# Designs tried in a protein design run: designed miniproteins, single chains, continued (5). Part 48

Each design is a single chain, and the fold is of that chain. pLDDT is the mean over its residues in the fold that is shown.

## One batch from the design tools (miniprotein)

Design m17646
Fold by ESMFold2-Fast:
Structure m17646 (fold): chain A 100 residues (1-100)
Amino acid sequence: DEEEKRFIEEMEKAAKKYEAEVKELQARVDADPEGLRDEAQKKTIDLIAEIAKEALEKLRGGKKVSKAEAFQALADLAERQGESSTAAYFRSLAEKEAKE
């Protein structure tokens, strides 16, 4: 729907702001694959959540969005794109954040 398209557009804009952070994480993994790989994966998931959170907050006129709500939006998007396993994964992350 229209909100889904706008969400994707805002996520793309937010992702550009974090391009430097993504490159920095990749460089650190390349320098120490054993020590930093798991940490980089966790930071990447957190970064995706922050990008989604900022995109949703902007679309909702600055209304505060929780990390759980951001993961739920990512799950809904993945499901609409036919990515059932990705949707299930983000849904599990949303539940974990909600219970925290």
Scores: mean pLDDT 74

Design m17647
Fold by ESMFold2-Fast:
Structure m17647 (fold): chain A 82 residues (1-82)
Amino acid sequence: MKTREDVFREFLSLSEEEREELIKKFAEEFNISLETARKVGEVVLEAARKKLSPEELVKLAEERGIDPQLVADFLHFLGELP
């Protein structure tokens, strides 16, 4: 299984276009709005850039009005990618 650090590194290495494509796939798979999925992607991207701890990531999600469970679901989704 990919580690959280591996997922963050891989997500940061993607282009903006590649990240948007993954965000769209996440929205479709989890049956959420594209607007919500983009906010989840922004939280994960910021956490990856700042190397946030799990506790800091939960706090950031809450500050952005995003369910921390959706952030966890997105990290799991990214971790299942080849």
Scores: mean pLDDT 83

Design m17648
Fold by ESMFold2-Fast:
Structure m17648 (fold): chain A 69 residues (1-69)
Amino acid sequence: MPKVESKEEVEKAAEELREKAKTLPAFAAQVANYAADQALRAAEEGDLEGAQKTLEATPTLVAIFAESA
């Protein structure tokens, strides 16, 4: 995952997660959407490091829940 250094980059990554969620099983889609919302909230609060960590953890969690479908 590319490093996020601005709010705009977090917004782009969150949008990409939401688009990917449309193709995922229900639980994996819910995790992806939740992570996108959390990353955007962190970025709005100025916590770009927290937003980046959320986005970096998301692919692993999504993979776990996608296999459970």
Scores: mean pLDDT 75

Design m17649
Fold by ESMFold2-Fast:
Structure m17649 (fold): chain A 74 residues (1-74)
Amino acid sequence: MEEYERLKKEPLEKLREALENKKPEEEIEEIEKEAMETLKFLREVGGMPEEEVEKYEEEIKELMEEIRKKLEKE
């Protein structure tokens, strides 16, 4: 469980940093890709419960939506 929390935390922290610091779109896309790859690993290999995987996916989507809104409204 602790290893899964660590894997989830790193991409979310990178997305939050991107949101706060208005990182370039290309870098944000790379971070999103890493987060989605982590989600796929947790679902297919990590054996994380589907409910936890869905929650993590929603957190990624919410952060990406906020980042997209900030980029559009600059």
Scores: mean pLDDT 74

Design m17650
Fold by ESMFold2-Fast:
Structure m17650 (fold): chain A 78 residues (1-78)
Amino acid sequence: GERPELDEEEKEELFKQLKEELKEVQENLDDYLATDGDPEQQALAREFVEGLTEALERRDFDRMEQLYRETLARSAAL
């Protein structure tokens, strides 16, 4: 987020939200990749899912937050 620092409770809440969003993205990723779409968008989606999966496994919230923000910025620039 645009906040300078997240509280412990806010981090847990965002962790749960990101985990749920990741699950939705993973379930829809195969369908999305099966369409003949923009290869840059497909590459971005794969990078996002892989990065979040690794960060989630490690409970690296700072990395998850960074990936989420970077992916949104890159997606908006495409």
Scores: mean pLDDT 70

Design m17651
Fold by ESMFold2-Fast:
Structure m17651 (fold): chain A 116 residues (1-116)
Amino acid sequence: AAMAALRRELQAIADRVTAEYTRRGDGFPAGAAVSLIAEAALEEGIVLPEDKVRRMVDKLVPVTREAMEAGVDEAFEALREGVRQAVKAYKEGNEDAMEQALDEGVARAREIIAAK
């Protein structure tokens, strides 16, 4: 019951954020980034506030587009790990560690893309 409620709330936030980025022409990479964030939030059993989801998506959209255009699946694994660490840091109340984890995930994904 609790997990079903959490999934519904995360899905509602995901839909709103994805719709906003779709209006900017970034719907596809934003949808992928939102999916990684929702997965990590669900794994940690928390609801991320919409403003935090938007901040994470803003940081992830450029590299997510780069990974999609390059067709490099390994880059998505680096992003998934970075997002997972970021959500965990946020849950612990450490926003600096959240930003660092996102930056490390983005940097690692770009290294993987450049190696292909």
Scores: mean pLDDT 84

Design m17652
Fold by ESMFold2-Fast:
Structure m17652 (fold): chain A 85 residues (1-85)
Amino acid sequence: MTLEVTGDFKSSDLPKIAMALEKKGVKILQFGSLGLPDDPNANLRLIIHATDGEYEILGSGDVDFETVKEAVQSVVPSAVITEIE
């Protein structure tokens, strides 16, 4: 599942989003600037369009779209999440 995320994000929000996802049962594999190396264990990819740059989170877990949306919006309530893949 690949999700595109837009909103009033900053780079400082990435660790908070990662922690929120981990609380929902997602194992975070990698996070950082857009263009992370592929991970064969990743089944979740977030592409984050932030005010200070573009970022990416790779994770593994049995989670649905609504669970990911709730985790992201718990950090940035204005976030718009779209499934692209």
Scores: mean pLDDT 82

Design m17653
Fold by ESMFold2-Fast:
Structure m17653 (fold): chain A 59 residues (1-59)
Amino acid sequence: SAAAEQAALRGAKDYKAGVELVTGEPATVKVDIGADTVTLTTTSPKLTLTITSSVSNMA
């Protein structure tokens, strides 16, 4: 749903900012929305983090 996509994008921005704060490097976030989960893959030049969360936790 559009609401789940917007929630995932908000979460992606928060995770991106956190990675950039910790690493001091720019980060890129990929969002994959499944039936019951959202997977965020945050990539920086020195670190890749994958976070999986339920859709409700992203709202």
Scores: mean pLDDT 71

Design m17654
Fold by ESMFold2-Fast:
Structure m17654 (fold): chain A 76 residues (1-76)
Amino acid sequence: SAPVVIEASLVDHPDEALRTARMSAALILGSVEETIVSPDARAAIQARIAQIEATETDPQRKAAEVSMLQRLLNLG
């Protein structure tokens, strides 16, 4: 499968970024097997996780947002 690239601009919306990557792969390849997270996106994801862990006081929201970002990070 051809890789799908996640751009740094999508990192603030990790669920949307995952949905976009899945949709793009499905339309082009009929499968969702390979996604590349750019180095800039990887740095932005890590910074966002650190910010959420430092500032988010709602444990459910913190867990959900960090989980989505970790899933996005693990794709690349």
Scores: mean pLDDT 64

Design m17655
Fold by ESMFold2-Fast:
Order: sequence, then structure tokens, then C-alpha cells
Structure m17655 (fold): chain A 95 residues (1-95)
Amino acid sequence: SEIEELRRKLYAYIDKLFAEVAPPFEALLRAGQVDSPEYKRLKEILRTMTNLAKAVSDNDYKLALEELNKLIAMGIDTPEIHEIKKELEEIIKKG
């Protein structure tokens, strides 16, 4: 179904983004740079991704869209995230 395809795309995107964000976050944590702006930004991105994954798991697509918009506002502004956003908006309009 359209919903099942979107769920797979969302989880795949979260996994991809985690692979990009987690290593620099862990490096800053190991270096004790917990007061750095970079550490705080990456921590907030990881928190938002966790909230997004939970919203998807709970079938809460309105909350998933809210969390996705927070990622965009934090500078994660790629063609892939806008495609997922459009598909989320279409699912919300139908249900």
C-alpha cells in the first residue's frame, strides 16, 4: 500500500541520516566537547529523528510531519526530505 511504501521510505531515510549524524556526535562526546554548539545541534537532530521514528511506529503521520519539519528547520534541507514531506502531506489529506 501507499502507506506501507511511505513507512519503508521514512525508516530508510532515518537510518541514512543516523549513519551521517551519529559518528560526529559520538566523536564530540568522546572528546568531552558536550558544551560545543556542534554537539548540541547534533544531539537535537538525533532526538528529533528518534521522535520521528516513534511517530511513524505509532502511525501518527501528523506528528511525523511535525518532526520532519523540525529537521528541515535545523538545516537538513535535501531533495529527499522534501519528497518524503510531500508523500506524508498526501497521506494526511487522504486520512
Scores: mean pLDDT 88

Design m17656
Fold by ESMFold2-Fast:
Structure m17656 (fold): chain A 100 residues (1-100)
Amino acid sequence: SPLQQIIELLEKLRKELEEKLKANDFDGAIDKIVDTIEELERLFPKNREAIFVTASLSASLLGILTAKRFAPEDIDLIKSLLEKTISNIQEIIAELKKKL
C-alpha cells in the first residue's frame, strides 16, 4: 500500500539522519531530506499522507537551512534542529502506523 511505502521511506530517512548526525555531516543530512521529499513527490503526488509528510519534512529542512545560513558557526543549534527533525519523523511514523 502507499502508506506502507511512505512508512518505509521515513524509517530509512530516520536511520540515515541518525548516522549523518553522529558524523556531524549536516550537508549529507540535508541531501537525505531533499532526496526523500523528491521521492515522495515522484511516487505519491496526490496522496494525502505523502503531502502531509512532504510539508513536515520541508518545514524541518527550512529550519536547518535557515540556521546554516544565518548562524553556520552555531553547530549546537544545527544539531538540535536535526535531532528535532529525527524526533518529528519518529512521531509521524507512529501516527501513520495507527492508520494501517
Scores: mean pLDDT 91

Design m17657
Fold by ESMFold2-Fast:
Structure m17657 (fold): chain A 68 residues (1-68)
Amino acid sequence: DLEARLAAAPDVGHQVALFWGQKLKEQAEEKGITLEEMKAAYEKSVAGEPVTLEDIDLDLYYLGYELV
């Protein structure tokens, strides 16, 4: 549960990252992008490989917080 994770976060920075990660996940799901595709895109981004997610303005750093 996002609310429980936000309450358990050690600082405001973690709370912000979790909140935006969840919003990014929701936007991706609305556009038909699966959790598996989001995770693959995040892993490629971390590895420095090219990644595209259709019609989403996103910071993949925040997505990583939701995927953990």
Scores: mean pLDDT 67

Design m17658
Fold by ESMFold2-Fast:
Structure m17658 (fold): chain A 110 residues (1-110)
Amino acid sequence: SGKDYLDEFIKALKEGDAEKAKAALQKILDGYKDGTTPKEYLEEAALILALEVLFPTEGSKAAVEAILADKSLVPGYDENKLREIALDYLTGKLSPKEAAKKAAEVLFGV
């Protein structure tokens, strides 16, 4: 399920495992594309990446950078917009759902 893939993604980021994090994100993207995974899980993964870009955690930083450099997952993004979305989420200007949706649009074009 999409929840299982999101849980795998979060664990892989905490472990600093770029390969596992990319694989889990790919499963979420593929599931969204084929309609088997709700878009909300892709949006949650996007918000997590946006927060890591704004406030990097040492253990996750290399895995996050590897994901963002992988054009098959993230074809290109506006880093300043992503940082603004994360900050607006943290300051309460955007709801969690709105921030997640905007982050997914910036990172994945969805």
Scores: mean pLDDT 90

Design m17659
Fold by ESMFold2-Fast:
Structure m17659 (fold): chain A 81 residues (1-81)
Amino acid sequence: MTPEEREKRIEELVEEAMELIRKKGEESNPEMGEKALEEIRKLGKVERVLLALQQEVAKAGGVVTEEQRALALRAEEELRA
Protein backbone atom coordinates (compact mmCIF):
# COMPACT_ATOMS: atom_id res chain seq x y z
CA MET A 1 0.00 0.00 0.00
CA THR A 2 1.34 3.42 -0.94
CA PRO A 3 1.44 6.32 1.58
CA GLU A 4 -1.21 8.06 -0.54
CA GLU A 5 -3.54 5.04 -0.30
CA ARG A 6 -3.12 4.90 3.49
CA GLU A 7 -3.79 8.64 3.85
CA LYS A 8 -6.97 8.35 1.76
CA ARG A 9 -8.21 5.44 3.90
CA ILE A 10 -7.60 7.43 7.11
CA GLU A 11 -9.50 10.40 5.63
CA GLU A 12 -12.41 8.06 4.82
CA LEU A 13 -12.47 6.79 8.42
CA VAL A 14 -12.48 10.36 9.76
CA GLU A 15 -15.32 11.30 7.39
CA GLU A 16 -17.43 8.31 8.51
CA ALA A 17 -16.87 9.09 12.19
CA MET A 18 -17.72 12.78 11.67
CA GLU A 19 -20.91 11.80 9.83
CA LEU A 20 -22.01 9.55 12.73
CA ILE A 21 -21.33 12.30 15.28
CA ARG A 22 -23.17 14.90 13.18
CA LYS A 23 -26.21 12.63 12.79
CA LYS A 24 -26.35 11.76 16.50
CA GLY A 25 -25.75 15.39 17.49
CA GLU A 26 -28.61 16.61 15.30
CA GLU A 27 -30.96 14.03 16.87
CA SER A 28 -30.02 14.93 20.47
CA ASN A 29 -28.72 18.53 20.57
CA PRO A 30 -27.47 20.31 17.43
CA GLU A 31 -25.37 22.87 19.34
CA MET A 32 -23.54 20.20 21.35
CA GLY A 33 -22.85 18.19 18.21
CA GLU A 34 -21.37 21.22 16.44
CA LYS A 35 -19.07 22.07 19.39
CA ALA A 36 -17.89 18.46 19.65
CA LEU A 37 -17.05 18.39 15.92
CA GLU A 38 -15.14 21.69 16.20
CA GLU A 39 -12.98 20.39 19.06
CA ILE A 40 -12.37 17.02 17.41
CA ARG A 41 -11.21 18.67 14.15
CA LYS A 42 -8.27 20.21 16.07
CA LEU A 43 -6.79 16.75 16.83
CA GLY A 44 -4.80 14.35 14.66
CA LYS A 45 -6.95 12.38 12.19
CA VAL A 46 -6.93 8.93 13.84
CA GLU A 47 -7.06 10.42 17.35
CA ARG A 48 -10.12 12.42 16.24
CA VAL A 49 -11.89 9.23 15.15
CA LEU A 50 -11.22 7.50 18.48
CA LEU A 51 -12.22 10.47 20.66
CA ALA A 52 -15.35 11.10 18.57
CA LEU A 53 -16.43 7.48 19.05
CA GLN A 54 -15.68 7.61 22.79
CA GLN A 55 -17.84 10.73 23.20
CA GLU A 56 -20.76 9.14 21.31
CA VAL A 57 -20.53 5.94 23.37
CA ALA A 58 -20.49 7.97 26.60
CA LYS A 59 -23.55 9.99 25.52
CA ALA A 60 -25.38 6.74 24.68
CA GLY A 61 -24.87 5.49 28.26
CA GLY A 62 -21.93 3.29 27.34
CA VAL A 63 -23.75 1.32 24.62
CA VAL A 64 -21.53 0.71 21.58
CA THR A 65 -23.31 0.30 18.23
CA GLU A 66 -22.06 -2.06 15.51
CA GLU A 67 -21.13 0.95 13.35
CA GLN A 68 -19.09 2.53 16.16
CA ARG A 69 -17.34 -0.78 16.92
CA ALA A 70 -16.44 -1.28 13.23
CA LEU A 71 -15.01 2.25 12.97
CA ALA A 72 -13.00 1.83 16.19
CA LEU A 73 -11.49 -1.43 14.94
CA ARG A 74 -10.54 0.16 11.60
CA ALA A 75 -9.01 3.17 13.38
CA GLU A 76 -6.97 0.87 15.65
CA GLU A 77 -5.74 -1.05 12.60
CA GLU A 78 -4.57 2.21 10.99
CA LEU A 79 -2.77 3.22 14.21
CA ARG A 80 -0.96 -0.13 14.29
CA ALA A 81 -0.13 -0.25 10.59
Scores: mean pLDDT 60

Design m17660
Fold by ESMFold2-Fast:
Structure m17660 (fold): chain A 120 residues (1-120)
Amino acid sequence: MELHPLSEAERRADEILERALTDPSLLPLVREIAKIALRQSSDVSDEKLQKSIQELDDLQKEAEEYWKKSPEDPRSKTKAQILVGIMVGMTRMHRSLLARYDEEAYRAFEADLAALLAAE
């Protein structure tokens, strides 16, 4: 039940996020989430990691609220891609933190990311 290594899942999600930045049919909010997720890395301070995680979480909630109002939006095919991208962004930020303090939580994020990508 193993899908891909984390590094492979991260690469695939980066490609999805990069494509989201160049797709004019996507919501502006989606592009903003993609920019933040791509921009963030594991090489940041603990304080900045927590702040970036909160910022992504807030934007994710706004995007999900929009899709609940428009369930048949033709852009819905990107919903899973955006969720993967958000999880990759959060995983990068958490990875540095969790690797130092909580390896079990780090592996849980890895498993969640792999599960999203297994949906194809």
Scores: mean pLDDT 55

Design m17661
Fold by ESMFold2-Fast:
Structure m17661 (fold): chain A 90 residues (1-90)
Amino acid sequence: MNEKIREILERLLGVEISDEDVEQLSESAKRALLLAEELPTEVAMLAVARAQRLEDERGRELSEEEIERIVEEAKRLVPELKAAAAAYRA
C-alpha cells in the first residue's frame, strides 16, 4: 500500500518522495489519493489535503462516502480555482 502511494505521489508531483513522507499521510488522505490517482494532479492533491485536514479535525478515519464526496468536490472546485487564477493573471 505505502509503496503504491509513494509511486503515485512521485508521478503526480515529479519529485522524490520518502517512505517517511508517505507515513505522515493519514489513512483518509491515502484513500483519497487512491480514488483520485487517474485524475489531474491538482484535483488529486486538493482531495488529499482536504481528507488529511478533515481526519485531523474529526479525530477519526473518514468513511468511504466522505472520501468520495471530497474527491467529487475537488473535481468541481479545481476548474473554478483555475478560472479564477487565469482571470487574476490576465
Scores: mean pLDDT 78

Design m17662
Fold by ESMFold2-Fast:
Structure m17662 (fold): chain A 73 residues (1-73)
Amino acid sequence: MEKFEKAVEKAIEVIEEKYPDLEITVNLSPELREKLRKGEFTEEVKKEILDSLINYFKEKGLDDVAKAIEEAY
């Protein structure tokens, strides 16, 4: 849990510092959303969420945010 929370926190810090006006919308897979709805917050689900976030930020050209997640997790 701590590694996941730390990775998300570092991403938020970079976004707030460099991109404070950025609107962020992350599309999670239907299967991942269903697992989260059921409270299945396993290490596998956490990894899938972080991979989705990394891919999202790379597609947006925010490589520094993606790297912060990769280095924290």
Scores: mean pLDDT 75

Design m17663
Fold by ESMFold2-Fast:
Structure m17663 (fold): chain A 90 residues (1-90)
Amino acid sequence: SLKEAVEIILKRADELIERTGDRRYVSVATALALQAIGALIQAELLEEKGDLESAKKVLEEFEKVAREVLETEFGMSEEEVEEVLKLIKE
């Protein structure tokens, strides 16, 4: 679920703050969570209009951005990133 994905992201942010002292990880985690919510709302609205292709594209574009942030900013492995993205889609 989105809730479980957000919990994983926030837990990683807390771990990075403890390790680095950089509190900006909370801001990055919050921004990513808000982007996920926005993408899910946009996809739902497009699905209600019957535009399934645009709904899929919105989610795919979000996943591309999320993958980069989770790998680059949070140091997540490809496996960890795929788990988070799967939870967002559930």
Scores: mean pLDDT 84

Design m17664
Fold by ESMFold2-Fast:
Structure m17664 (fold): chain A 77 residues (1-77)
Amino acid sequence: MEALAAMLAFLRSHAGEEVTVRYTAAGEVTEYEGIESKPLTVTVTVGDETRTFTLMMPADEAERLVGKEETVTAPLL
């Protein structure tokens, strides 16, 4: 999960700031390690900085998350 690690590193660099996470799109269904999966496009915004990450998710989970938005505070570690 290299993309997840990169996303967490970005969030950690903005610790204590308000973060908006948007699940903007799901790509094509593919088989990844024997599981039907979709690349889920996640856009993370902190202030004026926006980063986009692609996470391989189980197809059903990706379909459930697409179109959702959540605002959270980046963790202090």
Scores: mean pLDDT 73

Design m17665
Fold by ESMFold2-Fast:
Structure m17665 (fold): chain A 79 residues (1-79)
Amino acid sequence: MTLEDYVLEQLRKAGYTDEELAEMGRRVAEKYGLPEPESDEEAIELYVQYIVDLAREIADKLIEVGKEFEKWLEEQRKK
């Protein structure tokens, strides 16, 4: 399984619909001046690729950011 396949599976498990993912992909294309995706499938692939590229770019800092986010989640769980 590629990282792209993994990201798509996680997004679907998180409750995102294919229509929502396609809309996000079209928004990314518009924002970055990329060609309009010709199908919802292409839009979804574009969004997944955007997430993967973003994750790779910030990967070296994600562990530190992830630890701070986990602390924030623990504080939010205190009712």
Scores: mean pLDDT 76

Design m17666
Fold by ESMFold2-Fast:
Structure m17666 (fold): chain A 106 residues (1-106)
Amino acid sequence: SDEELEKLIKEAIELVKKNFEKIKEFLKEIAKDKSKFITKPFPLPDASPRVRIIFLAALGLAFDLDDSVFEALAAVSGISVEELKREAQRLVEALKKEFPELFEPI
């Protein structure tokens, strides 16, 4: 639902604020080597499973990761790939608005 999605986006934004330097470093490493998305520890340790899933999907969109990433995340979350990508896109838009510095051109 849009209400639940808005709540998830708000939770993700607050966690990024608290972990900004860790997120910035994580994104720089993924930008250099996309395999780090799978091997590097998730940078928001206090994230709920649902926030973790939508955040990873948002990064998958931002870095143009393979569809297999979205399929795996969708399977764990119990929603379709299409719905997960829709939710992830809204989170990407919210993150770009609140933290434009995280999306600087490489």
Scores: mean pLDDT 79

Design m17667
Fold by ESMFold2-Fast:
Structure m17667 (fold): chain A 72 residues (1-72)
Amino acid sequence: MTKEQALVALRGVPPERRGEVVRNLVLKFPESKQEIAEAAIELFPEKADGVREASKIEDPQEFADALAEVLA
């Protein structure tokens, strides 16, 4: 998955569904962790520090859970 594809998937998602959508993206495309994190920072710059901290997690499941919590 590219950063642009992640942007399209996350853009326009209501806040209450944001955690679910991002968790599903990470679990479906664990190899695209960096691209998903960069898209989240671009769409939600106010949460950038939280996203960058979560992106240090190497385990896809743990990263998915942490990123979903940051973006909730």
Scores: mean pLDDT 84

Design m17668
Fold by ESMFold2-Fast:
Structure m17668 (fold): chain A 96 residues (1-96)
Amino acid sequence: SEVLKKALDILEKYREGDSLVVPEELKEAVEEVSAKSKFFQGPGKYAALVTAIMIKEGFSEEDIKRILPLLVRGLVPTLTDENIDYIIREVREALA
C-alpha cells in the first residue's frame, strides 16, 4: 500500500546503520513508556520507537494500526490488535 511505502521511506530517513536515531523528544517519550511497562523493555521498545516516529510524522491511528505489524516484522513477535492499541495509547500519552 502507499501508506506502508511512505512509512518505510520515512523510517529509512531515521536509520543510521542498524539503529533508528530520533530527536530527543521522541527518545524521551520511548524511555518514559519503557520505564512504566515491562512490555516496552525488549522488542516492544522498538515497536514504541517506530510508533513515536509515525505519530510525529502525522500518520493517523488507523494507518498506524494497519502497518505497524508490517514495519516491525522480524524484530518484534506478532502483535495482537490489543497490543497495537496499547502501544499507540501509551506512546501518544508520553508525547502529549
Scores: mean pLDDT 82

Design m17669
Fold by ESMFold2-Fast:
Structure m17669 (fold): chain A 100 residues (1-100)
Amino acid sequence: SFLDELKEIIREMIENKMPVDEGVEKAKELFEKYIDEHNITKEEAQKLLDELRDIAAEIFQEYVKKNKLSDEEAKELAERLNEFFTRLQKYVDELIKKKE
């Protein structure tokens, strides 16, 4: 499913198997297809992004705990996730604006 594919991108970024730039590009492609195919509204797109942020927070917390990351390592990972979501939010906002 759409959310399962996004969860895998987030997991691979958290596990340092995928750079943020690659994760952003893959997530952009998934959101563009999903918005076009399902005629997603601005409110629905925001709800999906909010749900994805919650999922990412859970995966992040589990990874930090299981791998015993230092405060500095956890902060660096959180900053990478924040960059991912900032770039994805901007792209999704632009897609919705173009559709309206």
Scores: mean pLDDT 86

Design m17670
Fold by ESMFold2-Fast:
Structure m17670 (fold): chain A 98 residues (1-98)
Amino acid sequence: SEELQREKIAEVLLEELKKHGNGERGISGSVEVDGKLIFTALALDEKGNLVFALAVEVSEEGELERLEIEEVKVTEDSLVIKFKTKEGEEIVIERSSK
């Protein structure tokens, strides 16, 4: 089941985030952009420096493809991730708590 596979992927990303967190904050999420489902996971150290970042695209068959992350900006209230798809399309994800 595609839904079960997506849920399992989200759990794996969260577990990896916790494992590589080395510090006080982990951030994970999913977003649908241009019909593509993308999961992101980030870990920050105690100073707020990025120590781990992962973005993966989920195919319709539930296969994972790791995406190239170009830029990550993190604040207490927002997260901006910039990455490219396998087709070379640039995607920017912005998340805010406000």
Scores: mean pLDDT 65

Design m17671
Fold by ESMFold2-Fast:
Structure m17671 (fold): chain A 65 residues (1-65)
Amino acid sequence: MTTVLLLGRDTPPEDVQAIGDLIARRVREGERRDGPLTPAQLNQVLRDVGEEMVPRNPHVTLVLE
């Protein structure tokens, strides 16, 4: 199952950076505890970030397959 975050063309650069930083931080925290993340754990990080960011960012859509 693939998780995708869609960023609209009009998403401000600062919001793109903030989303990227949040994903990187969550991945780093997971790797620090458990070593390299599995694809399932990486998909869960994207899902968690999407669920957090979608209500705050009208240009961001979380897609779950």
Scores: mean pLDDT 72

Design m17672
Fold by ESMFold2-Fast:
Structure m17672 (fold): chain A 89 residues (1-89)
Amino acid sequence: MKEKEEELKKKILETMAKVLELVKQGYEAYKRKDYETALKKFKEAKELLEELRKELEESGTELAKKILPAVEKAIEELDKLIKEVEEKL
């Protein structure tokens, strides 16, 4: 039980760190009007969050239940950003 929870925590932290870096890179590209790079970075961030969401749903832990709403909200926000960037291409 404890070992599986620590592995899940590590996965959450590693995934969120990568997502934050990708989102930062995407916004920097967007500010430069490099919409192709912005789109690529936001899509990569969304894919990581979608994978994390599936792992959280499968784990069924209390930690997963607490984190799921934040992950789902982040996916929705990225979907809006992706759509906005695609409309500029």
Scores: mean pLDDT 84

Design m17673
Fold by ESMFold2-Fast:
Structure m17673 (fold): chain A 79 residues (1-79)
Amino acid sequence: MDELVREHERLVEEMAEVVLDESLPPEERLRRGRELAERAARLAYEYLVPLVGEEEARRLAEEGLRRALEAIEKAVEEL
């Protein structure tokens, strides 16, 4: 459990670093940001299943992924 939380935190930090890196082309930032967001959502699902059950964990992970993808797209477009 604690390892999944720590890995999720690392992925979120990497995602922020990639998405805000003005030295990278927008297409590369978007692609890498999306890959990291999808990995973070998968870990969030695994973490949440024992806490809230499979159905609710799936809903929360999917909502989190959707919000992360929207934030990534906005950040890349604004830079």
Scores: mean pLDDT 80

Design m17674
Fold by ESMFold2-Fast:
Structure m17674 (fold): chain A 80 residues (1-80)
Amino acid sequence: SFERRLTLLELRLLGVSGTAQLLLRTGTPEQQAAAREILAEAEEIRALLRKGTEEDLREAERRLERLDARATALEKEQLA
């Protein structure tokens, strides 16, 4: 359902935002700059989710997939 997809995307977005917030506190200057970019993109994705259309939901899914991959890569970089 639309509501189920929306809820799962909102939960994923919270996870990505949490990773970025951690990097702002614990990362290098380069990681902190990347974390700020991730948080800005997360805000744009939240705006898409608030519009409540199927088209906006699909766009949010595409953008979140890319953002999640970026956040994961930065987290792995910090642990190395």
Scores: mean pLDDT 87

Design m17675
Fold by ESMFold2-Fast:
Structure m17675 (fold): chain A 120 residues (1-120)
Amino acid sequence: SEEKLVEFTLELLKEYLEFQDEVDELYKKYNAGELTPEEFFKGVLELAKEFNKRVLEIAKKYELPEEAIKEIEEISKKFLEELEKVAEEHKNDIRKFMREFSKLVHEYLEKVLEIVKKSI
């Protein structure tokens, strides 16, 4: 239903905003010299893994079909693989990493919402 799609989207948006705030705090610590580049990338990847887990928990909470849950698991896996690749490609340019990271997160969210829209 349209109402369930709206409720799912609002919960996803809340988790996304919390994820972005945590990534922004890591970036501030990196800019303050408190984190090495390696520690920063490791921190972002761990936050991304936790965010993927929360997205899957929301999908299960809204009782999405098993096939939709499997599709979300697959795109979540691909998102993490692309994130690791982008981190390696831009290990010497964290600003470029952050730009590409934002694009990957946007594409991931769009794919999740398309799966949800077809399933609710």
Scores: mean pLDDT 90

Design m17676
Fold by ESMFold2-Fast:
Structure m17676 (fold): chain A 71 residues (1-71)
Amino acid sequence: VVEVPEEVKEFLKEKGKEIREALEKGDIETAIKILEETIKELQEMAKKNPEYREFYEMMIGLYKQEIKKLK
């Protein structure tokens, strides 16, 4: 079991809140944009911290699936 840093958990909580607020407003384009930006940030984090790569790849997969549902 890989223990993810608290800063990564807080980052994901904050991005999740931004996505939820955009969806609540019916702003699907903004929600997709935030999801795509979050994926890019997670990809960069995975490159810098390969010890958490599996966790980042899982989260990236989930966000890509969410984008497909919204499109």
Scores: mean pLDDT 80

Design m17677
Fold by ESMFold2-Fast:
Structure m17677 (fold): chain A 83 residues (1-83)
Amino acid sequence: SSPLTREELLARAEAKKPAIIEETTEALVAEGLDEEEVREILEELADAILNRDVEKANRAIERLRALLDRQQGRTLDYSLFSA
């Protein structure tokens, strides 16, 4: 097997980011969340994860939590986030 460099692995992860964001956005919008807010938060979260920025990732997660709490009064325990 041909080994991938760190840069190649990051490029592959970055290439998959738009598809994952779109699928997750569609699922959350179907639950009644705002498309623009969800997309912005998910893009920020994805960038934070790829850059290993824990503080930025935590802020994005808190924003998602606030959005979900506003819609249904619950934290991030929905089946939408099942692995």
Scores: mean pLDDT 70

Design m17678
Fold by ESMFold2-Fast:
Structure m17678 (fold): chain A 79 residues (1-79)
Amino acid sequence: ERKEKEKKEELRKLLEEGLKLQFEKRLKESSKSYDESEINEEFNDLFSTKMEQIEELVKEGASLEELIESLEKAIEDLK
């Protein structure tokens, strides 16, 4: 129970950091205009959705390796 909660918190932090980096890269590569509020909403929606998927895998008894793979796919979806 505690170890699974710790895994969720660690993965949540890694996902948040990874998503922030991808959004920053997208902003640098994007055209001259962007809406910070709109981007923040998109970030929060994606983060929430991907975390929900990871939480489901944890409930199913997924290993750390499976959780990391899910996280990597979540970050890759932002390319």
Scores: mean pLDDT 67

